# Designs tried in a protein design run: designed miniproteins, single chains, continued (2). Part 65

Each design is a single chain, and the fold is of that chain. pLDDT is the mean over its residues in the fold that is shown.

## One batch from the design tools (miniprotein)

Design m6384
Fold by ESMFold2-Fast:
Structure m6384 (fold): chain A 80 residues (1-80)
Amino acid sequence: KQEDLENAVSHARRAAVYAKQGDFDLAVRSLEQAIEFARRAGASQEALDLLETGRRYAKQGDGESAARYARQAAELLERE
C-alpha cells in the first residue's frame, strides 16, 4: 500500500514534467497511472480529484494547469 502511494507520487511528478514540456499524451498517461496507484493506496478523494483535474487539463493542452494540479496532488499524496 505504501509502495502504491510512492508510485502515485512518482507518476504525478512525472506528469507535471511532461505537461510543462508540452508532451500532453505522456502527461495524460502518467496521470492515469498516478490515479490507478492512488486508488490502490486508498488515497483521499481530494488527491484523486486533483489528479483527475490535472488529467482533464492535459487532455485540453493546458500544460500550466495540468502541471500545477499534478504537483498539488503529489504534495497531498506525500502527506498521506
Scores: mean pLDDT 88

Design m6385
Fold by ESMFold2-Fast:
Structure m6385 (fold): chain A 84 residues (1-84)
Amino acid sequence: SAALAKQLAEGAERGIEEAEKLLKELEEKGLLTEEIKELLEEVKKLSEEAKKAAEAGDVEKALELLEKASELAEKLGDKIREAM
């Protein structure tokens, strides 16, 4: 539905904002390793693609991309803990 597509696009946009905020915070703390940076950029890219898919009405693709972004975000959390 159009309402679901809009909510997925808004969710993806929040994911992008969170990734950008985390990137800045980790850089300021000196915790931004190359691996963590690459994972953050990939999460951001997947969230941007999910937003585009949702805006195009491709709910299935948006959900698949958001699921992949979520899995990488969990891995990112593990890597951040290891870097501390």
Scores: mean pLDDT 83

Design m6386
Fold by ESMFold2-Fast:
Structure m6386 (fold): chain A 71 residues (1-71)
Amino acid sequence: MLSEEELLKKARELLEEGKKLLEEGDYDGAMEKLEEALKLLATLPPTPEVLELEMEISVLHLAAAVKKVFE
């Protein structure tokens, strides 16, 4: 299994990939990356860092879903 540090790093990488895809208009790809990041964070203890990432990712996931409906 990946360490907590490695999982947190991977979640941050997935968040950045999701942000890039969202900027490119790939809402399906963005949602996929953001969902993967949320799944990883759900396995970690609820530290302030984890909670901050979960909040940011959740907001972006909602934004991608809304844009997919309207675009």
Scores: mean pLDDT 82

Design m6387
Fold by ESMFold2-Fast:
Structure m6387 (fold): chain A 85 residues (1-85)
Amino acid sequence: GEMEEIYKDIDKFLKEELGVDVEIDPNMSLEEFAEKLAEILKKLSEEDPEKALKFVDYLIEKSHESEEAKKLLEELNKKYSELLE
């Protein structure tokens, strides 16, 4: 489905463009995936801000392509805010 393709695209981007190796289960819930992405974004923002910005730009672009990607970005933003407490 579209959600599985979004997971695959993000996994590929993280590995090939950012050098981040993560285990992504295509059966993972939207909330679980968003939480993993929020943790990755937090780590990148602390260790490599340029990669963090590139990742955010990629997610914003994806969110304009599908409603599912938009929901993922909204959930990620919520989880990321919780991690900054």
Scores: mean pLDDT 81

Design m6388
Fold by ESMFold2-Fast:
Structure m6388 (fold): chain A 82 residues (1-82)
Amino acid sequence: SAAEEEARRHLERAEELVREAVKAKAAGDYKTAAELLRRAAEELRRAAEAAERAGAPEEFVEELRKAAEYYEKQARELEEKA
């Protein structure tokens, strides 16, 4: 469905942002890493919203929301260290 495809695209964007955040962390750029992780969290929230519209199981939608919360928390911790 269109909503399933939308969820997949947001997940792919989140994965790319996390990969870029890992590279930024390795370079010691904690500010950029935090910003990228916040963007990844936003993409995961959009993926959860699209998955919910597609009729995905509640457990799957909640796992995406938990992943978004996790990356948001990591971003805050990185900013406190920068």
Scores: mean pLDDT 89

Design m6389
Fold by ESMFold2-Fast:
Structure m6389 (fold): chain A 59 residues (1-59)
Amino acid sequence: MAMTPEQRANGIRAAAALLRDGGATREQAKQMLMRIGGASEEEAEELVAEGERLAAAGA
């Protein structure tokens, strides 16, 4: 689906939280964004990649 910029920002933060605080793998975070958040596979990959960068940057 087409995400709004607001939905993308929220998805990135959710992915970062899953990776940082939840101890989830990249694949687990992607699956959660797809199944629970309703993101497409491509959108979930983008959100997880950005979330990983955000988590690594000291978020």
Scores: mean pLDDT 75

Design m6390
Fold by ESMFold2-Fast:
Structure m6390 (fold): chain A 70 residues (1-70)
Amino acid sequence: MMEEAEKKAKEVIKRIDELLQRVKDPVHKRLLQAAKQQIETALKTKSPVEIIEMQIRVAEGLIRGVEEKL
């Protein structure tokens, strides 16, 4: 459902914001900021739920990779 996807997207954005305060690597910062912007744009433009879910999955993979290297 779209409401569930929006809630999940907001949770992922919050997690990205928390990581951005901890991450010192400029490449990781750019990737996290780009992922956040893509999700925010998809929500703002009311993209199909499938697109939002795909962007969430990509962001979650990035978050995991960055957390492993902290």
Scores: mean pLDDT 82

Design m6391
Fold by ESMFold2-Fast:
Structure m6391 (fold): chain A 60 residues (1-60)
Amino acid sequence: GSKEQAEGAYNAAKQGAINGLEGGGSAKDILERGEKGAKETLKGEEKEAAIKGLKEGVKE
């Protein structure tokens, strides 16, 4: 359902951020990689939610 899809999208963005952090990338690189992953996997509101979660994750 939409809840499962939103959760999957958020987890995909989180995983991108984690991989960027472990790879020693800058915060900008982490955000760009996560945003690219979200854009390729998601459309519309789910993409925006995933990108927002990614930005919040990178801040902490």
Scores: mean pLDDT 64

Design m6392
Fold by ESMFold2-Fast:
Structure m6392 (fold): chain A 59 residues (1-59)
Amino acid sequence: MSPEIRELLAKAGEMVAAGDYEGAAEAFRQASIVAKQLGNEDLAEAFTAAAKVFEEKAR
């Protein structure tokens, strides 16, 4: 996994621990964009799905 994706996942984990589900969703959306730019569409889809889950939790 790229260092950039790992950094975004660490940030998402910190936001989840703080109860900031909107922030976590945004970090997963950014990770999805990076994964897509790297040609890993399966990973991008997984991160998009995670972002949607946390967006629903933020409601």
Scores: mean pLDDT 82

Design m6393
Fold by ESMFold2-Fast:
Structure m6393 (fold): chain A 89 residues (1-89)
Amino acid sequence: MVEFRVREEEVDGARAVAVARAEDEAAFERLWAEALALARAGRNPLMWEADPADAEELDAVGLLVTEWLPALREAQTERGLELVGRGVA
């Protein structure tokens, strides 16, 4: 089981989806696609962190997490937003 902590933030009267846990890579991809869509729309930048308790399982999705983090930052920069979370683990 992979555990990521995605926090809910309310920005400009809109709420981002918060999920404490993703059971597999496909579930994480769906959540990440939603976060990217919000960021590219200039809305609800999510702050999130990975729990290092299960390093082996985190490594299984490490490529996905590492690849999506730069894409999110690029999308935020393009829309004039800044990455405000740690976004590195």
Scores: mean pLDDT 44

Design m6394
Fold by ESMFold2-Fast:
Structure m6394 (fold): chain A 69 residues (1-69)
Amino acid sequence: KAKEYLQQGAKYAQQGDYQKAAEYLKKAIENIDPSDVDAISLAQLGAKKAQQGDGQDAARYAQAALDTL
């Protein structure tokens, strides 16, 4: 479920596990309805921030994507 993957992505980003954060955010993107373009864009930004080691921004974007759904 997209919401569960976004929540896991945010959790791992807050824990400093950026590899798992990026993994779960990518899984969220695969499970978001393609018409929810704002949620997809926010989840993509979250994954990018996780890959850059920015857990705070990754978690913030994951939460914003979740709030859009």
Scores: mean pLDDT 84

Design m6395
Fold by ESMFold2-Fast:
Structure m6395 (fold): chain A 70 residues (1-70)
Amino acid sequence: SEEEIRAEYQAKVDELNAELDKKLEPLVQKYNASTDPEEKAKLRKEIQTLIDEGNSKLAEIEAEYKKRLA
């Protein structure tokens, strides 16, 4: 059913967000605590990479659910 497909979509989005939060939280905290410009640049790159990977995974989840709704 459409409701089941939407529930599976939401569950996958929630899982992705929870996984990203676990990975991002310590990096963001370290970034905010750091006074070293080189360390901040490294952390910014790591944070951006994780966000980009998360966005790619989200796009795949969205594409799969659009396909299932068609």
Scores: mean pLDDT 87

Design m6396
Fold by ESMFold2-Fast:
Structure m6396 (fold): chain A 69 residues (1-69)
Amino acid sequence: MVERVRELGRRGDAAALLPLLTHPDPEVRAAAAEALGELGAPLSAFAPLADDPSPLVRAAVGRAIAARL
């Protein structure tokens, strides 16, 4: 799944990435957040992940937000 998520990001498929932000696997959520950040998704899309229990997901959200600076 994670590699598939990164492939979707490289293709610019934001519509397929959005539902993956709620995936049960934290590695999938982190990869989707990074890909959406690179595509310029709105910050509101990442709000539910800011307090995610996985440090991997929180780091990915931080990186996605930094891409908007």
Scores: mean pLDDT 75

Design m6398
Fold by ESMFold2-Fast:
Structure m6398 (fold): chain A 84 residues (1-84)
Amino acid sequence: MDEELERAAERLAERIRKEVPEVESVTARVDGDRVVVGAKLKDPNADKEAIAEQIKRLAEEEGLEVVDVLFPSPDTIIVIARRA
């Protein structure tokens, strides 16, 4: 278990909850060498690209490199990051 990566994931999820008001719920988990963030939006008509850019900025501030961003549904954003 990568304790530093787990801590980065926990901090990122907490920051998203505090700093991104459009997010209804957020989960962050470690999957191997990656952090997978799932954010559920309060409004499926929200600007999900702008919200994803905010999450990416927060991930970069936590020392992570964002490698992928997925929009599996109108109200869901998935951000995949790894150690920078």
Scores: mean pLDDT 84

Design m6399
Fold by ESMFold2-Fast:
Structure m6399 (fold): chain A 57 residues (1-57)
Amino acid sequence: SGREVAIEMLVRHAGVTREQAEAILAGASPEQVAELTGVSKERAENLIRAAEVFSRM
């Protein structure tokens, strides 16, 4: 499924944990993603966009 592909791609290419990838796909805000992963808000926004792209694969 697109969800599992997105999780695997985020873990492999973005260096986030499976739990963090699942939170991103569950609709976590950029602020929440930044706090969970320790990255900037700008990087968190990019992770959310990447998750959307990977979910379509």
Scores: mean pLDDT 81

Design m6400
Fold by ESMFold2-Fast:
Structure m6400 (fold): chain A 83 residues (1-83)
Amino acid sequence: SKAEFKEKGETYYKQAEEAEKAGDYKKAAELYEQAALYYRASGDLQAYIEVMEKLAEILRDKLGDEERARELEEGVREMQAEL
């Protein structure tokens, strides 16, 4: 159900925040990707956008992956334009 997908998204998001606080940015990025997948499946586009923005921040500022961060930011802008 959508509620189950949202709950899984929230669980992965919390785990990602804990990994980020611990300085494990690679693990945080992987967990934020999982959270985004479940939020999208639940139809919670606002939560999806929030997670994708957080992921882009980590990719740019912590992992040095500016190109992938830019791709995610462009995807978020395109999605927001359709809301």
Scores: mean pLDDT 87

Design m6401
Fold by ESMFold2-Fast:
Structure m6401 (fold): chain A 57 residues (1-57)
Amino acid sequence: SGAAAAGAAAGGAAAASGAWDLEQRGMNPKGVGEGGRRAGELGGESAEVQEATVAGA
């Protein structure tokens, strides 16, 4: 249980971080205009999810 909780917390933080990093990289040269908009939204959501995970965990 403790190990699972630690893994879940790490997984949540990692997921949020991954999404954020993906957002930075997801800035497609092909869809720079529209891609940037979507990526920005994902980045913001990722930050919120990470904070919720930290607060909840």
Scores: mean pLDDT 49

Design m6402
Fold by ESMFold2-Fast:
Structure m6402 (fold): chain A 86 residues (1-86)
Amino acid sequence: MEEELEAFEKILDLLEKHGRVTVAQIVKETGLPKEKVKALIQRLEDLGIVRVEGDINKDDAVVSLAPGVTREEALERVRVYLEATK
């Protein structure tokens, strides 16, 4: 759905802008519930797009782009994933 793609794009924009962001910062900037943010981050990690430092259930868990992954490559992987999982 376009709403999920927009949520992923917002998270990836934050990662590109700041390099490293906390789960709490992503929740604040996206306006999404913490549980939705956690689910999206876990999916990005499963796709090899991001790395998570610390406990994903904690507000202070740090999220960053995986080494060598660009925002553009990340968005392409997300689009392929969303098309496959409808």
Scores: mean pLDDT 80

Design m6403
Fold by ESMFold2-Fast:
Structure m6403 (fold): chain A 74 residues (1-74)
Amino acid sequence: MTNEELKEELRRLAEGDPELAAAAEAVIEAAESLESEEEAREVLELAIKALKSEDPGIAAALMLMIAGIARSIA
């Protein structure tokens, strides 16, 4: 899966919940700020995993944490 496909999957999974959608966009923005395509891919894959495995509220919090960490290393 390409980074563009991962972004689309993340947006699809967050569809219908404004909090999840906002967290997903924060992750996508953070991933796009990274110079490494590999690091961007890892960030997107972690966010998708959180969305699939956790309660929506926990998933949103984890995604915002992932976005924050990604921005701190960009």
Scores: mean pLDDT 80

Design m6405
Fold by ESMFold2-Fast:
Structure m6405 (fold): chain A 63 residues (1-63)
Amino acid sequence: SEAAEYLRKAAEALEAGDAVSALYYASKAMQLLDKERSEKVERAVFARDAETLREIAEEVEKE
């Protein structure tokens, strides 16, 4: 899934301390996701929660 790939890249960017790239990739994923998941992604990015982004990516990839 394209959304799952962007979420993984956002998580990697957060882990690397690259907030700009994390926001960029998260915004790309949010454009492909429903409102509820987009809000969850936005919250995780601002909380610097890379694990939650990876969990959302896994959920999206299984659908």
Scores: mean pLDDT 86

Design m6406
Fold by ESMFold2-Fast:
Structure m6406 (fold): chain A 62 residues (1-62)
Amino acid sequence: MEELIKKAEEGLKKAEEALKAGDYAAAMSAFHEARVSAEKAGDKELAEKAKEGLEKAQQLSR
């Protein structure tokens, strides 16, 4: 469980960095991975944050 939370946090950090760099494909992939890890860990706040980031990355990629 702690491993999954750590993966979700690392995924969010990488996704945010990718968003700042304009790499929306990498950001979407990282947010998706972070969301899955957060959901498996039962961390609803982390999962929601990852979902919001994914939606934002999808909007910016258009």
Scores: mean pLDDT 81

Design m6407
Fold by ESMFold2-Fast:
Structure m6407 (fold): chain A 74 residues (1-74)
Amino acid sequence: AAVKRVTVEVYDAETGELVDKKVFENPEDIGAVVREALEEALRKHPGRRLRAKVTVEYDDGTVREFEVEAVGPP
């Protein structure tokens, strides 16, 4: 099935605070949009340890979610 929407929610890994949220409609490459969202969050929040929750929604109603830890350079 085709990907309908990808939601990337970025949290501070220590506090659980939501620091950024991006929604991508009909993305051609899930990995590329997730990477872009994480790179932007790291640029906006240097020195923080960040964790992302990724939700992928397909056009057939299937939903998948996973988490990725993103950390800036020391």
Scores: mean pLDDT 78

Design m6408
Fold by ESMFold2-Fast:
Structure m6408 (fold): chain A 57 residues (1-57)
Amino acid sequence: SEEDEKAKRLALKAVNAIMDGDLETAEKYLKEIESLPDSPVRKNLEKIVKEMIEKAK
């Protein structure tokens, strides 16, 4: 779906922010993923991004 494609793009942006050491921007993109309609893809990407942010601290 279009929403799943948006979730994937936001997850990529979050990962790039994590790699840059910008956890504040990564958390912003995580919140945007969380605002998307519930789907298995969105829930899975939310969990992955959240875990990566937690491990980067």
Scores: mean pLDDT 85

Design m6409
Fold by ESMFold2-Fast:
Structure m6409 (fold): chain A 67 residues (1-67)
Amino acid sequence: SMNLSEEELLEFRKAKVPPLLEEDLARLRELGASEEELELARRSAEAIANLDRALYDALVEEVRARE
C-alpha cells in the first residue's frame, strides 16, 4: 500500500499543480495578460491549492480505508 506523510502529500500536490498552472498561464499570456497579472494568478492558484489540502488529505484517508 502507498502510505504518504503530510510532506510527501504536499510534494505530490506540487508535482501535479505546476504543470496545469503553467498551461493556464500560457493561455492567459496569449490573451494579453501582463507579467504582473500572471504572477498574481500564480499566487492565487497556489493559495487555493494550499486551502484544499485538508480536504485532499481527508479524501486520501477515506480511500485508504477502502483498500
Scores: mean pLDDT 65

Design m6410
Fold by ESMFold2-Fast:
Structure m6410 (fold): chain A 60 residues (1-60)
Amino acid sequence: KMEEEVKKLIEEYVKLMKEHRDYSDKEVEAMKKKLEEYKKNNDLEKVKKELQELIDLLKS
């Protein structure tokens, strides 16, 4: 279930990046791949917390 939460946060962050004027499609795709790799190599609770912080920063 934590994996599902992290996956949803990655999708939300990627969606926000796509809607932001400052990011190209190539940069968005690179970030998505980086976040998926980060999820696989790190503790899911840590990844969830860091993704939430990134989402909050992008929304502000």
Scores: mean pLDDT 76

Design m6411
Fold by ESMFold2-Fast:
Structure m6411 (fold): chain A 86 residues (1-86)
Amino acid sequence: MITERVRKEIEEAEKKLDEMRKAGVSPEQLRAFERSSTVRIIADALMEIGREFELELVRNDPSLTPEEQEKRIAEIEAEYEKARAA
């Protein structure tokens, strides 16, 4: 169930934790970062699932014209990318 994207996020979080530890960041700050990173990784995984589901619904909707499908896909992609960047 863990995707390649989520796996890479875990690796990046571990690298960041190691850098913070080397920089002498307090255990409390390290724990806060670890907690926030865990929540973010879970949220990103759920977003990825939601995005794929919505894209598949658009792709399989016979009532949409090609132009409407393209516009809807672009809107979904933009919304999820904006939410991920926040």
Scores: mean pLDDT 77

Design m6412
Fold by ESMFold2-Fast:
Structure m6412 (fold): chain A 65 residues (1-65)
Amino acid sequence: SSMEEEAAALAREVEELLREGRYEEALQKILDAGLSEETARRIVELGREGRYTEAGVLLYMELVN
């Protein structure tokens, strides 16, 4: 699949993990995708605040840049 399709799939998976309160699994998936610890923690913090869609959108944008 294209990079954009892979990024969208990962963003949806991470958003779902955050909705389920599975923060450490979400963090690890973001790190495994090659993003920095600082960026990964920022995305997970949005999830802790209930900002799940925003967290997924930011993850997608970071992956395709």
Scores: mean pLDDT 88

Design m6413
Fold by ESMFold2-Fast:
Structure m6413 (fold): chain A 85 residues (1-85)
Amino acid sequence: SLVEEAIEAAERAIEAAKKGDITTAIGSILRNIGLELDAERNGASELEIEAIRKAKEAGYYALQGKIDEAEKLLKEAKELAKKVE
């Protein structure tokens, strides 16, 4: 699902940021921007869009070196994803 892809991209962004691989982190954030647009265009539920947005935000915080905040947002995205069938 788009939500699962967004979570995978956020996990990649966090791991890349931890390694100082800013290029990969940015690429993963751009993927999540595209996934959010695809979800909105295809009439995804509010829960799906919110999960993707939190995954995207996790990437932004990771890029800023705020890893604890990024991991918290990723956890919130995963909890929302469980509510999306």
Scores: mean pLDDT 86

Design m6414
Fold by ESMFold2-Fast:
Structure m6414 (fold): chain A 76 residues (1-76)
Amino acid sequence: MKISEAELILSMAQIYGGVALTISKKLPEEVQKKIREEIERSLKELEEAAKAGDAEKAKELLKKLKERIDKLFEEA
């Protein structure tokens, strides 16, 4: 089975998103909703980058996901 770098980055993003959602369960519902929506949007974009084999795009999307989630946790 051939795993591309973009597919590996998608898998890392899925793990990160799952952890973030688990931690967010203790936050106010408004913040939980924002975190869920951001993760869902970012994972969809990452899935498209992984299908295209675009590792550079996948890296940028993962970076943006982390930055956006960090800000949402700061706002909680």
Scores: mean pLDDT 82

Design m6415
Fold by ESMFold2-Fast:
Structure m6415 (fold): chain A 91 residues (1-91)
Amino acid sequence: SKKEAELEKFEKENEEFLKEIEAEAAERLEERVKKEGREKVLEELRKMHEEAKARGLSPVEMMVEFLRWLGIEEEKLEKLREILLKAEELN
């Protein structure tokens, strides 16, 4: 489909940035687990997810809240939000 082809092209054009965000998120999550312990991190994640869900946040906004909780910079979060919203529009 035309939208599927446009989505694939858009994803390829943003692949490097998305990989950088995934790598940074993985590193920050690992550091947080090392500092606070796995059980506490999982409890905080569950609480954040339930609070976001209770607020009626979209999947995109839930992802942004998760990455903000990890400490990813607002400039990167705004760029990621724009990418994810454009991907939803194309799909």
Scores: mean pLDDT 80

Design m6416
Fold by ESMFold2-Fast:
Structure m6416 (fold): chain A 66 residues (1-66)
Amino acid sequence: MDELIEKARKYLEEGNFEEAVKLAKQAIEQDPNNLEALSLLAEAYRKLGKEEEARKVFQKIIDLSK
């Protein structure tokens, strides 16, 4: 799991947002409540201009933080 998160972060930093989404989704499939993976997914969606998808992920992060 941590390896998937670190790879997703690296792809996000490199500007490969589609691979970052893919790896973040894989990490979330292993742990749906992983806030770091959810944050990476939301950021990658935002970078891709997928505002609706990003908002849904941010809403889940907010719900898990309560």
Scores: mean pLDDT 82

Design m6417
Fold by ESMFold2-Fast:
Structure m6417 (fold): chain A 70 residues (1-70)
Amino acid sequence: MSLDEEQLASMEEFVKQLIAEIKAKGKLSEEEKELLKEIIDRLKELSKTLSPELQERVAKMIEELEKVLK
């Protein structure tokens, strides 16, 4: 079943906070990189159960996380 917009908004806020913390540090540990990859994989799996509208929001979160890894 599709996740509702409220649940997705909570995840978006969490991802934004995580990215802000990483940018504040200016450096990623190997442990943090592995955690980010796990989060990206889980978001990709989650997007399969969402409406196209919500899938676009998940894709944006994945894009932002992938940019921090590169």
Scores: mean pLDDT 77

Design m6418
Fold by ESMFold2-Fast:
Structure m6418 (fold): chain A 68 residues (1-68)
Amino acid sequence: SAEDHLLLGVELFSQGKYEEAIAHFEKSIALDPNYAMAYHYLGMAYRLQGKEDLAKEYIEKALELQPK
């Protein structure tokens, strides 16, 4: 499920395995395109890889998907 991929990605992210974490966050988004938390972690992983413009794009998407 989208949640299972998010949880696996978070575990890998916590271990510093950012490429593997990104792959799982992308799978989570493919299963649920409105999953704000998956976009947030994807943006954070890209930021830690120095991909600032890409990180900003995904973090902004996560904020747009959060209810206000």
Scores: mean pLDDT 83

Design m6419
Fold by ESMFold2-Fast:
Structure m6419 (fold): chain A 56 residues (1-56)
Amino acid sequence: MSAAQRYAAKTMLDHGFSKEEVVNFLTNSLGVPRSEAQAMVDEIVADPSSAPAPPP
């Protein structure tokens, strides 16, 4: 489920966590593969005006 993980990542970035801290959270707490977590964080950082859709 990418939408819920993306929402969590954006929330952490909005609270001032670093990209690496967010990637570590996604991998260690949510079980996301590191490469996928890094891609999500990079996507959010590249488009900070994009609001993630709420998870279904």
Scores: mean pLDDT 73

Design m6420
Fold by ESMFold2-Fast:
Structure m6420 (fold): chain A 67 residues (1-67)
Amino acid sequence: SEAVREAIERLIEHAERLVEEGRVTEALFVAMAAKTDIELALRQGLLSEEEAEELLRRVDEVIERAK
């Protein structure tokens, strides 16, 4: 599950970078992919609820900033 968490964290970091660059449409697509991966990983028991909540919080921050 650590590898899955790290992969999702990299997607979130990429989306955060895209927002900083003003590439907001791309940031939204990456953030949506990260959100899907978090939901699937939580369902499969690869993430704890606490891990998923923190990652989803970061994804939601990206989505709000990408408006």
Scores: mean pLDDT 86

Design m6421
Fold by ESMFold2-Fast:
Structure m6421 (fold): chain A 64 residues (1-64)
Amino acid sequence: SPLQRAAEAYRAGDPEAAKAAFEEWLKEHPNHPTVYEMLARAYEALGDTEKAEEYRQKAEEIRS
């Protein structure tokens, strides 16, 4: 599963690979709050706090 591979990359300490895999998955599966949250965590691990906050906000908006 692409989503499983992304989660494994994140746990292995490769947030760049995780970010790319989560972004690819979201292209086919939009409006998934859990994946937006995982993508936010990957951006935060890469030091991109602005993108991390943007994706957290998207996750909350979908849950509303």
Scores: mean pLDDT 78

